# Designed miniproteins, single chains, continued (5), part 36

Each design is a single chain, and the fold is of that chain. pLDDT is the mean over its residues in the fold that is shown.

## One batch from the design tools (miniprotein)

Design m17304
Fold by ESMFold2-Fast:
Structure m17304 (fold): chain A 78 residues (1-78)
Amino acid sequence: SDEDLIAKAEELLRQGKYEEAIELLNSLKEKTPYSLALLGEAYRKLGKTEESLKYFQQAIEMGITREQFERAASIAYS
């Protein structure tokens, strides 16, 4: 399920496996604000600023909550 894939992507991000996390997040059946924020954090960690900003902007446009954004940031900073 997408929920299981998101949980695996979160674990990959915690391990610093940003490219693998991006691949997994891109395999999701449905884009969500939270999954887009996780993509934004992964690209930021890789130094890909343009891609990072693009995904954060998409997350905002889809209505990401403060709590979802804080969770994504916390995972990437773990």
Scores: mean pLDDT 87

Design m17305
Fold by ESMFold2-Fast:
Structure m17305 (fold): chain A 56 residues (1-56)
Amino acid sequence: SKELLEKAKELRKELGYDFKAIGEKLGVDPAEVQRLVLEEEIEEGMELIKRAVEKL
């Protein structure tokens, strides 16, 4: 859900890429948190690259 993604992104800013700790705080599988956060970051990064230099 969108709420889960937003909370995971906030915790990632505080805890870095410690998906185990983030998952424990949210009561969610760390692998699922990792997938959601990284997918969002990759999409945002690719969008910026496509606009600026068309690399990916």
Scores: mean pLDDT 74

Design m17306
Fold by ESMFold2-Fast:
Structure m17306 (fold): chain A 81 residues (1-81)
Amino acid sequence: SLIERADQLRRQAEEARRRGDYAQAGRQYYAAGLLYKNAGDYEKAAEAFSEAAELFEKAGDTALAKYARELSEQAKKEAEK
């Protein structure tokens, strides 16, 4: 399922984070966020995009960090409907 694939990406992202690969971890959280969103789990999508934003910031990618934050805020609004 989309949720199972997203959960797997989230676990891989945490492994990448532990080894200091913030760029890879950010991309994996971002991908998980997209899968959660497609599954209609906006709360988990918002969480994943928020984590991606922090990781992109640590990786020095301010543009991707900003974009991921915007996606997190959009997902939070959808979760409140």
Scores: mean pLDDT 90

Design m17307
Fold by ESMFold2-Fast:
Structure m17307 (fold): chain A 88 residues (1-88)
Amino acid sequence: KKVEEIKRIRDEVIAEVEADPSLTPEQKRAAIVAIGRVAKAAIENPDKVTLEQVREALRGAARGAADMVARGLVKPPSDEEIEEARKI
């Protein structure tokens, strides 16, 4: 039940990132991978987080990852990493 709601929030935040015209393709890729990793942690610990906390954590992770790529601090993720992030 709550796991399915977390997955729904994940998909909504990914859609927000993909629709954001201010982000480069590389920033979008990094944001999607970061969203997937945080969502996976929330799915593994659903009783420890609220749905509001999940949404804010996913948005924060996406912004942080996009900023790190823009600053050249991290490399953009591979296609395989993006596919894994979408599946969780």
Scores: mean pLDDT 82

Design m17308
Fold by ESMFold2-Fast:
Structure m17308 (fold): chain A 56 residues (1-56)
Amino acid sequence: KELKEELLKAIGDVLRAIGDVIDAELRGDEEALEKAKEELEKAKEKLDAIIKKIES
């Protein structure tokens, strides 16, 4: 029940971070790319944790 909102938010965060990575790569902005990669890693970790809670 409560995990559904967390799951949707985590999925949204991952998708946003992927978009930021693509935009930074297309612009050749190395600083933005590094930041976007960090945010993507954190978003993936949060999503994985939520999925594990749902599976348990």
Scores: mean pLDDT 81

Design m17309
Fold by ESMFold2-Fast:
Structure m17309 (fold): chain A 86 residues (1-86)
Amino acid sequence: SEAEELRRRIEEIERRAEEVLELAKKLPDVQSELEALAQAALSSANMARQYLDTGTEEGIKRAREGVEAAEEYVERAEELARQAEE
């Protein structure tokens, strides 16, 4: 179902954000930016989970928006980390 798809995407976002937070510890020049992006991703993912837990069609729509926003934050963090590693 769409809700199951979105829950799997949330779990993947959480995993990727945790990886970004670990990389941030090794990249002092961009640590604050990486931590901010990872926290933004985790916050959006958590909000998406709350919307999914409502069990409503509108909740699923809002959850998708939150998941997409969270994925954008983590992708930006991963790119920033890659650039910082040269």
Scores: mean pLDDT 89

Design m17311
Fold by ESMFold2-Fast:
Structure m17311 (fold): chain A 74 residues (1-74)
Amino acid sequence: SAELARVEARLAEAQRLIEEGRLEEARRLLLELAEETSDPRLAAVALAGAAYAARELGEEEEAERLIEEARALA
């Protein structure tokens, strides 16, 4: 589907940003993706990725909140 292809491309971009150490950009992209997708499973994947980036940035409270949101959608 067009939505799945778009989400997969943006998840791949976020993974590249994480590998480059561009954690704030990855977090923003993943949070935007979670808001834009209508699929709760895809939103959960994006939120889990954003939580990882937040934790690496030292934002523990944000990371915990995002993980709880992801669990509620999965």
Scores: mean pLDDT 86

Design m17312
Fold by ESMFold2-Fast:
Structure m17312 (fold): chain A 61 residues (1-61)
Amino acid sequence: SPLEERTIERLITEKGFSREIAEEAVRDARAFLSGFGMEVTEERLLALAEPIAEIDARAAA
């Protein structure tokens, strides 16, 4: 979706994550929001995806 792609690009450009890590983190963040019936917004995706991406990036190091 356009919201997911914008969030992926922000994680890459603003935070320096790889595309693979950013895509996985945004997918997980969306699944969380949808699972709890929360509206999927760019701000909510970014807020959840960033800490997920940080954990995944450290695990991949």
Scores: mean pLDDT 84

Design m17313
Fold by ESMFold2-Fast:
Structure m17313 (fold): chain A 98 residues (1-98)
Amino acid sequence: SSRAERLLEEARRLVEEARELVKYLKENKDKLTITQAIGEALRAIGLQIDAERLLEEAETLEDPEVAEEVRELAEEAIRLAEEALKLAMEALKTATPE
């Protein structure tokens, strides 16, 4: 696959992973242990870092239409990762000791 195709596939994957994490945390935040809540917070941070990297890489793409799609997906992934981090931090307030 071309570099543009790989970045687009990675951007779509990050959006899907971030959406799944947000959904999981909305359904389970009051049921998590401290270790689980920390783990989910770290996962959210990792998704945000990966999405910010894709946003930077989108600026180097020669095809402006693909660059715009990767940028929009990366921005959505950042937004969802920030929401997931907020939910994971809320879970820490209600988390049970292990």
Scores: mean pLDDT 88

Design m17314
Fold by ESMFold2-Fast:
Structure m17314 (fold): chain A 76 residues (1-76)
Amino acid sequence: MRIRVVLPDGTVLEFDISTVEGRIGAALRLIGIALDRNSDFTLVAPDGKVYTNPLEALDAAKDGDTLTLVLTPRPA
């Protein structure tokens, strides 16, 4: 199954989460984006549910879902 994640700048990333490896890879990619931007992140599901754990968000996702990535800057 494939899902989309919309970044704050409007960039859309697509992930294949059909396998455990695919879900882990997607989660690490999203964590890497947050770390690169010195930010915490949350993922918002189409139903409005908010996830701070990317693996839980991906496990709950359905084929064709679009998640929104929200980045919150960390204090210095």
Scores: mean pLDDT 81

Design m17315
Fold by ESMFold2-Fast:
Structure m17315 (fold): chain A 59 residues (1-59)
Amino acid sequence: GPTLAVATEDYEGKTPEHLSIKKGDKLEILEYVGPHWVVAKKVSTGEVGFVPKSKIEEL
């Protein structure tokens, strides 16, 4: 099944490839991109983009 995660901090996506998240947002991790980034999907909106791995916690 998909790897689920929760946002631990707010993050503002500065480019179209980045996903903006708020603390408490539920995410699906789609891909790990190096040691610092994931591609994630917001469960509530279906939006997809890069988020810092440091701003999320895997469930």
Scores: mean pLDDT 85

Design m17316
Fold by ESMFold2-Fast:
Structure m17316 (fold): chain A 55 residues (1-55)
Amino acid sequence: MYDEEEAKKAAIEKGGATERGARLAAEMAVRNSGGKLTEKQLESAIKLGGELGKD
Protein backbone atom coordinates (compact mmCIF):
# COMPACT_ATOMS: atom_id res chain seq x y z
CA MET A 1 0.00 0.00 0.00
CA TYR A 2 1.11 3.56 -0.77
CA ASP A 3 1.21 6.68 1.39
CA GLU A 4 0.46 10.31 0.53
CA GLU A 5 4.06 11.19 -0.44
CA GLU A 6 4.32 8.18 -2.77
CA ALA A 7 1.00 9.10 -4.41
CA LYS A 8 2.11 12.72 -4.86
CA LYS A 9 5.43 11.68 -6.43
CA ALA A 10 3.72 9.19 -8.75
CA ALA A 11 1.19 11.80 -9.91
CA ILE A 12 4.02 14.23 -10.77
CA GLU A 13 6.43 11.68 -12.31
CA LYS A 14 3.98 9.32 -14.08
CA GLY A 15 0.86 11.49 -14.50
CA GLY A 16 2.55 14.80 -15.38
CA ALA A 17 0.65 16.58 -12.60
CA THR A 18 1.66 19.95 -11.16
CA GLU A 19 2.89 20.01 -7.54
CA ARG A 20 -0.43 21.52 -6.39
CA GLY A 21 -2.60 19.09 -8.37
CA ALA A 22 -0.61 16.07 -7.21
CA ARG A 23 -0.76 17.16 -3.55
CA LEU A 24 -4.53 17.77 -3.62
CA ALA A 25 -5.21 14.43 -5.34
CA ALA A 26 -2.97 12.54 -2.89
CA GLU A 27 -4.58 14.23 0.15
CA MET A 28 -8.10 13.42 -1.08
CA ALA A 29 -7.23 9.82 -1.93
CA VAL A 30 -5.56 9.19 1.46
CA ARG A 31 -8.52 10.70 3.36
CA ASN A 32 -10.98 8.50 1.44
CA SER A 33 -8.87 5.34 1.99
CA GLY A 34 -8.14 5.81 5.71
CA GLY A 35 -4.43 6.59 5.34
CA LYS A 36 -3.03 4.14 2.76
CA LEU A 37 -3.75 3.67 -0.94
CA THR A 38 -4.29 0.45 -2.86
CA GLU A 39 -2.79 0.18 -6.38
CA LYS A 40 -6.19 1.08 -7.88
CA GLN A 41 -6.50 4.15 -5.62
CA LEU A 42 -2.94 5.19 -6.52
CA GLU A 43 -3.79 5.01 -10.24
CA SER A 44 -6.93 7.12 -9.61
CA ALA A 45 -4.87 9.70 -7.67
CA ILE A 46 -2.31 9.89 -10.51
CA LYS A 47 -5.08 10.55 -13.04
CA LEU A 48 -6.89 13.07 -10.80
CA GLY A 49 -3.65 14.95 -10.08
CA GLY A 50 -3.03 15.38 -13.79
CA GLU A 51 -6.58 16.65 -14.35
CA LEU A 52 -6.47 19.08 -11.39
CA GLY A 53 -3.08 20.43 -12.53
CA LYS A 54 -4.18 21.31 -16.07
CA ASP A 55 -3.79 24.95 -17.12
Scores: mean pLDDT 76

Design m17317
Fold by ESMFold2-Fast:
Structure m17317 (fold): chain A 58 residues (1-58)
Amino acid sequence: VDHLREQALENAKKAVEDPETAEEQLDSIARGAKAAFDARGDTQAGDEVVAEIRKLKE
């Protein structure tokens, strides 16, 4: 299990609880997750996490 992925998704789930800041927080979390996965050379996993976070914005 990927702790970085799980942490990003848990942060995203908490962010959606505040509708006034949810979109801005989700964008920040997605950007951070993407950067972290890219830094470790796992671009595909980063893209998948970003896609899951974007679905939470619906």
Scores: mean pLDDT 78

Design m17318
Fold by ESMFold2-Fast:
Structure m17318 (fold): chain A 74 residues (1-74)
Amino acid sequence: PSEEEIEREIREALARIYVSLGKKLYEQGDYEGAVEMYEKALELNPEFEEARKNLAEVLEKLGKTEEAKKVLAE
């Protein structure tokens, strides 16, 4: 595999780990921590629809409805 292919696979794997951590923090009531993890996942994989939807949901839980709408509009 190419260096680019390996880098993509590493980024995608790490993004999935951040989503898993975000879900765990959400279940623990740490909404701010969940936001941080989902944002890190989207930084690694901007097309990660699951991370985007989860981020919007947590932002709504925090009363940040306008930020949630912006995340979904990307």
Scores: mean pLDDT 82

Design m17319
Fold by ESMFold2-Fast:
Structure m17319 (fold): chain A 79 residues (1-79)
Amino acid sequence: GLPPELQEKIRELAEKARKALESGNVDEAVKYMAEAIQLAAKAAGVDITPEQAYNIAKELVDRFGPEAAVRAAEALAEQ
């Protein structure tokens, strides 16, 4: 499982991404998803840059749509 501190931060970021999407701000949702992905990668022992995390989040949105991408970020918080 994730360290409690990282799990809480990922959960907060996923919630912010959800609220941004509900407000129609996909670009802001991508930024919060990128931060969640970076923290989850770090918890898995993989250091990625903020730019790499942003590119992953953007690719998820472009390929699967913003709703599915935000759900994926929410799932990271539930591990």
Scores: mean pLDDT 84

Design m17320
Fold by ESMFold2-Fast:
Structure m17320 (fold): chain A 70 residues (1-70)
Amino acid sequence: DAVDRMTEILLSLPDEELERLAREKEEAEKELEELKKEGKLELSEEDKRIYEALVEALERALELRREREA
């Protein structure tokens, strides 16, 4: 499972790197949504799936990290 593999890699990163990636993801999502609204970005189904898998893995890694802190 690509999401599981990416989650393991993300969990191996230092807290500062994981938080940085979380911020970058949020900024990238906003930029991508603006480009979609302007009709300037068409993602292939494959690119969309890869992006969704990366987002899911990052969200899962962040949730697991926070659970350990709680």
Scores: mean pLDDT 72

Design m17321
Fold by ESMFold2-Fast:
Structure m17321 (fold): chain A 75 residues (1-75)
Amino acid sequence: PRVVLRPVGISPEEAARLVEEALRAAGFTGARVRVEGDNVVVEVPGADADAVARVIGELLAAHPELELVSFGAAP
C-alpha cells in the first residue's frame, strides 16, 4: 500500500521520522518513507493493507499533528 500524510505544525522531515519509527516498531522491513513537497509518502510493497492501516491509525491517534491525505495501492 501507499500512504500520503501531511504534517500540521511540524516539518515533513520530523513527520517522516515518526512514520519510519512506527513502521520499524511494527516490523515492516520493506517500508519506503520519503518527503515529497509538504507531504510524507509511505510505500510498503507486498504488505497487508489492513496491517499497515492499523499502524498508521495508531500513529494518527497518538499524533494529531499528522493528517491522512490518502491510502491506496502502491504504484
Scores: mean pLDDT 79

Design m17322
Fold by ESMFold2-Fast:
Structure m17322 (fold): chain A 109 residues (1-109)
Amino acid sequence: MERLALGLDVEGSLDPAAAGTLTVTLRLRATGEKAIETAERIVEVLEKHFTLRSREERREGETLERRLVAEITAPTMAEAYAVLGEALAEIARILEAARKEGVEISALP
């Protein structure tokens, strides 16, 4: 049984010209080997584009739960949001590949 549930929360200024920090909180629940592998690929995307500030992990049997807090600080929020857009596009490709491999993908509330 291959299931991946994920939730994403974003905190930052909506003024595209403002300097500041964009904070991204990613919550993942993966059950099964392929789902866990997919979750790890998503974490790698965040590590590539953002600075990880915290990482929480819980395992229970075949289920892996993770909560990650990642940040970008940029001279303009437009630049921070552009990086987020690139990360989300890469995550979307990972999720689409996972669906084709039989992973059920859902939202975490």
Scores: mean pLDDT 88

Design m17323
Fold by ESMFold2-Fast:
Structure m17323 (fold): chain A 76 residues (1-76)
Amino acid sequence: SEALLEEARRAADEAIRAAEAGDTEAAKAAAERLAELHRQAPEEIKRELTLLVVGVAIELAGLGQDEVAKHLVEAS
């Protein structure tokens, strides 16, 4: 669980950094990784990952990556 949560935080950071750089494809790849980790998460950390997904989606939308934000939420 801890390893999965750490990996999810890394994917979140990668998505935001790519979005800040204007790299839509890299942001999408990192968002897809975050969504995959959320789907695989055990119930005990599901809420923490859901809050992370929501936070990342809001940040992505704020950075103009609306399609990536939508993809992250729909794929989670």
Scores: mean pLDDT 87

Design m17324
Fold by ESMFold2-Fast:
Structure m17324 (fold): chain A 55 residues (1-55)
Amino acid sequence: SSSLEEELKKKEKRKLVVEATAYAILYISYELEGDKEKAEEYKKKYEELKKKLDS
């Protein structure tokens, strides 16, 4: 495939990784605070992005 396709895949994956990492940090932070509702919210967002990375 073209180098453009390769770069687009890298950028897309990087965006998903950054977003997933941000949600993982928020999930952990709210877990530590004992805020189960917000922890669950960000955990779900993290898991959705992780599934996209695994696809």
Scores: mean pLDDT 81

Design m17325
Fold by ESMFold2-Fast:
Structure m17325 (fold): chain A 69 residues (1-69)
Amino acid sequence: MVEELVFSSAEETARMLEETDPEMSKRLREAVEKGDVEKAAELVLEVVEKLQGPEAAEHLRRALEGLRA
C-alpha cells in the first residue's frame, strides 16, 4: 500500500539523516507518527532530490503516483 511505502521510506530517510540533518530527521519522524502521508512523501522527495538528484526523486514520485492511481 502507498501509505506503508511512504512511511517506510520516511523512516529509513530519517534514520540516515539523524547525524547529518537532525531537524529534517525529526520532521520526517513526526510526519510518520502523525500519519500524514502527503507530508511524509513531500519530505522524502525533497531529501532524495537534494542528496541523490532529480532522477532519483522522479523515480520515487512515479512509484508513489502509480500506487495512488
Scores: mean pLDDT 76

Design m17326
Fold by ESMFold2-Fast:
Structure m17326 (fold): chain A 96 residues (1-96)
Amino acid sequence: SAEARERLLKLAKEALEKARELKERVEELLKEHPDNEELHKILEEVEKIEERLEEIIEELESNPDLSVERLIALELRVIGDKLDLEMIEKKLEKIE
């Protein structure tokens, strides 16, 4: 439904905002710890999540008549990416 698509689009955009916030935090930590291998790995992971969320948002915005099955698949991906971002935030708190 259009309402389900709009709700998912909002969730995906909120997750993308969080990914961008965490990316900025990692980049600031890398200025202080340029040779920290764990921070470089976290940066790579955040960049991959950002790219996936941007692709999901583009698909949602470009396809107003997505199937229910496709919307469910995209929602599960957004939920997974959100959980990955929460794990990244906890790792950053341990490094800081």
Scores: mean pLDDT 89

Design m17327
Fold by ESMFold2-Fast:
Structure m17327 (fold): chain A 74 residues (1-74)
Amino acid sequence: NAQQIIDYLNTAMNTTINTTSQAIDAARTFINNSDDAGIRAIAAALRDMGLTDRDPASMTRDQIFSIIQDAINS
């Protein structure tokens, strides 16, 4: 659900995203600027949202971005 990811990014980044394109760009920036703890937190949030069954500890940055992009484009 695109809105679910947009709401998550707005909360996590303390910003206001209104479009799918802004959400994808923000997600890419957020992932690239996150440390290991931040990446684990994003991975756990995606699992909690039901967007993936993957173990948060095993997900790569590319896998996390792919899951977010797929959810936004759905």
Scores: mean pLDDT 80

Design m17328
Fold by ESMFold2-Fast:
Structure m17328 (fold): chain A 74 residues (1-74)
Amino acid sequence: MMDEATAVLYYLAGKAYLEEGKYEKAIEYYEEAIKNSKSPELKAEALRNLGKAYEGLGKEEKAAEYRAKAEELE
């Protein structure tokens, strides 16, 4: 479906921003990926990367919460 393709594009954009250290942008794109995806696998990967982005911002508690949510989907 087109919305799943859109979710993948959001995920890839989020990953690119994460690799550039643009954590707030990465978070926005990963949240959109989760919102638009029906794939537990894509959601789990986006949630793990949300954890990494929050860790980059020094928000360790939120980082841990998102990592736990990712584990629940796998």
Scores: mean pLDDT 82

Design m17329
Fold by ESMFold2-Fast:
Structure m17329 (fold): chain A 99 residues (1-99)
Amino acid sequence: SLEEARKRLLELVDKGIEEMKKAKTPEEIQDAADRLTSEIVRLIREARAAGLTPEQLKELVDYIIDYLREKAKEMTPEQKEALDRVIDTLEAIRKELER
């Protein structure tokens, strides 16, 4: 369901952000951000395979982008830069869903 997918995404994003905050080097921050991106993309693909419509998937992606933007406000410059790259990937996915 859309509700279950949103709940799973929020749990995954919160975990990913904590991993980025625990990272000690720029490389570790980027690795954590890359893992978060891969996990989000996988969950979106699973939601699509489970029968969510393109409109529901777009709602999920928009929701997560807004959530990540709010979380970015609490992060260091290096963490925010890595998170901005995650957001860029999600915005590209959002555009594909409009085709």
Scores: mean pLDDT 86

Design m17330
Fold by ESMFold2-Fast:
Structure m17330 (fold): chain A 80 residues (1-80)
Amino acid sequence: ASPEVRLIAATLGFIGAMLEGDKEAAKRYAEEAVKILESLPEVTEDDLRLMENLAKLAREYGFEDAAEILEQAVKKFRER
């Protein structure tokens, strides 16, 4: 699968993990999404906005570790 398709799959897995209340799975999908973003030849503003929105949802629902992973990744990409 292309990196873009893999990012969509990781995002869906993240949402699914949050719906199941699986904090460990949510963290793993957040880490996978970040690895995929780092492998992309270009990271778009839409990609970063998606990560910011997922991080906000994660914090709202108590997935603090997953939220922090996504927040740190967005910060790193915006500072590059």
Scores: mean pLDDT 84

Design m17332
Fold by ESMFold2-Fast:
Structure m17332 (fold): chain A 78 residues (1-78)
Amino acid sequence: MEEERERFEIDVLKGVVQIAAAVIIVSSKRLPKPDEEAIKRANEILDQVEKTTDPEVLQKLLEEARKLIREMDARDAA
């Protein structure tokens, strides 16, 4: 059951990271000037999510997505 639980948690985490990356891409494109750097980094996150089932890697990818959002907000505020 632990193995089955881990797979479920991994699948959920993958989905969350994929949604976060997609939101970054869509949000970046809706800006007057699309944030090409954020779009590229979000696409890299999506590529890595497809290739991994390691929960630690997935958590790091989620942290990267969160950092991208903060960096975009900081640049927009400047």
Scores: mean pLDDT 76

Design m17333
Fold by ESMFold2-Fast:
Structure m17333 (fold): chain A 76 residues (1-76)
Amino acid sequence: MIKQLEELYETLKKEVEEIIKKLEEQKKYEIAEELKKLREEADRIVEEDKSEENLKKAIELLIRAYVLGQVELDKL
């Protein structure tokens, strides 16, 4: 169970980092910083305690960052 959540967390983290990079390429620095803050908070939660509950909370933050970033990238 925990291993699958860790794998999902690492996958989402990589996806969010790629979205941040694309936002910076589009000069959308303000939203890129918002996504970085969400990623940093997710990392902080996992570093404090790598429990199932904390991994789920971190994953929720990364999903939020992913959705916000994708919505912004879809804007012309």
Scores: mean pLDDT 84

Design m17335
Fold by ESMFold2-Fast:
Structure m17335 (fold): chain A 73 residues (1-73)
Amino acid sequence: SELEELELKYNLYKIAIESTKLVIERLEARYAAETDPAVKARTQALIEQERKTLEELEEEAKRLEEEIKKLKE
């Protein structure tokens, strides 16, 4: 059913969100330990890109959750 497809998609987004959070945590740890300014700058850019991806994933997951709730009512 359409509801089951949306619930599966929502669960995949939740997994992607948790994976992205772990990537950000690892990059932040790398940034904190790094002494090379060029490597630090590249790592910071990657952190900013991953944070943007996280925001987009969380916004889409929220939309899916709201759509699922509407279909159950």
Scores: mean pLDDT 89

Design m17336
Fold by ESMFold2-Fast:
Structure m17336 (fold): chain A 60 residues (1-60)
Amino acid sequence: SDITKAFAIMKVYLVGKEAGMSPEAVEKLVELILNSDEFAEKVANSTREELEELLRKLEA
């Protein structure tokens, strides 16, 4: 849903900022959220630690 995507995107920006992740990694994860409702739900239900791991994988 649009609400779930909005929440997931907000959560990724907050976690990315707090963890000092690159803007490029954050934008890659946001694009994945926008292109998949299933992935948006996964991100919305993920812990901070799980999101930091996802962002770290996108740094490479």
Scores: mean pLDDT 83

Design m17337
Fold by ESMFold2-Fast:
Parts: structure tokens; sequence; C-alpha cells
Structure m17337 (fold): chain A 74 residues (1-74)
């Protein structure tokens, strides 16, 4: 359950950082989310790219996918 809790927390922090325009913090949370069990290399790259671009829709899509994978791994 720790993995799911971490995924939810990092996803929430990531989305909040993107909304605030804090690109550096968004990238930090994207990288943390990307290191969690169940996140593929492809998903990790999508998440980091979306955070770097400040693409809110892409960030939401990638973060939700990572959270779903963490749920499946829990």
Amino acid sequence: EATLQQALQEAADLVRSVKAGDVEKAIEHARRLATLPGVTEEQAQELIDAAEKGDYEAVLRAAMRAVKNAMDAS
C-alpha cells in the first residue's frame, strides 16, 4: 500500500506544481513518480517530458497512468 500512497502523493504534488507554473518542482515530482514500481521507462519519459513542457493535460494523463500501475502493483 506504500507504493499506492506514494504514487497518489507524488501525482498530487506534480499536478499542483504544474498549475502553479513551478516547472522545476514539477520535474522533481515527475522523476519521483517515475521511479515507483510499475512505471515503465516509456511512461517515465512521457511524465518527465509533460512536466518540462508544463502540459497540464499530458501531465494528468501520465500521472493517472502511473497511479493505476501502482494500484496494480500493490
Scores: mean pLDDT 78

Design m17338
Fold by ESMFold2-Fast:
Structure m17338 (fold): chain A 86 residues (1-86)
Amino acid sequence: MEKVEEVRRAAQNGDVEKVKEILEEILSTGNIDEALEAMKAAADTGNPEAQKVAIEYALKIDAKNSQETARAVGVALLAVGNLLEA
């Protein structure tokens, strides 16, 4: 979960490049749960660029079951909802 907090801080600071790097690292490990939590953290920060990154990476999730698919869709919908305020 340390990487989730790192994504949150990077997104709050507007460091979109670091958000992408951490998300790519988590995805490369195959830890879907951690990746989804990190994407949600980026979506929740109120930074539109971080929210766009959360949508992009949620669409890259190779979900193995319906629960993981639902969580990925949930992250994408959260980020889209935040962007539609702009």
Scores: mean pLDDT 74

Design m17339
Fold by ESMFold2-Fast:
Structure m17339 (fold): chain A 56 residues (1-56)
Amino acid sequence: GPLSAEGARGVLEAARSGSRASIAAAAHGIQKATGVKLDPFDAEAVAAAAERELAA
């Protein structure tokens, strides 16, 4: 199912943290919740995916 608004916000914060480990964890969280494959090293793609979940 889709991420909750709180879950998506947490992922967005992690993606924007600048920490490689946090960005990778955020990408994994989105993939587990939505099934969308993300590059864990692309912070902009991870942030964009989290923003889409918040907008839905």
Scores: mean pLDDT 73

Design m17340
Fold by ESMFold2-Fast:
Structure m17340 (fold): chain A 91 residues (1-91)
Amino acid sequence: MTPRERLLEIAEELYKLAEQEKDPVVKEGLKNAADMVRELAETMSDEDLERLAEIVEKLIKQIKESTDPFDKEVNIALLIIALAVAKIAAS
């Protein structure tokens, strides 16, 4: 699996989590994160994508383990911030 393919699978997982979510704020946050992961998969180098995949997988695990809506929203916000920082750092 290429780093790009790995990030595209991560984006699909985020979309799937969004579909299963009833909270509209959490749902929108997950969709936004999935869109960002997809965009980064097309623009970043393979080396940066490999590192990003490791970070994003860890954050997704934290989101899945969050039972409190506030904690889930915070972890989604942290994921979005990490994705934005990764894009800037890769430039």
Scores: mean pLDDT 82

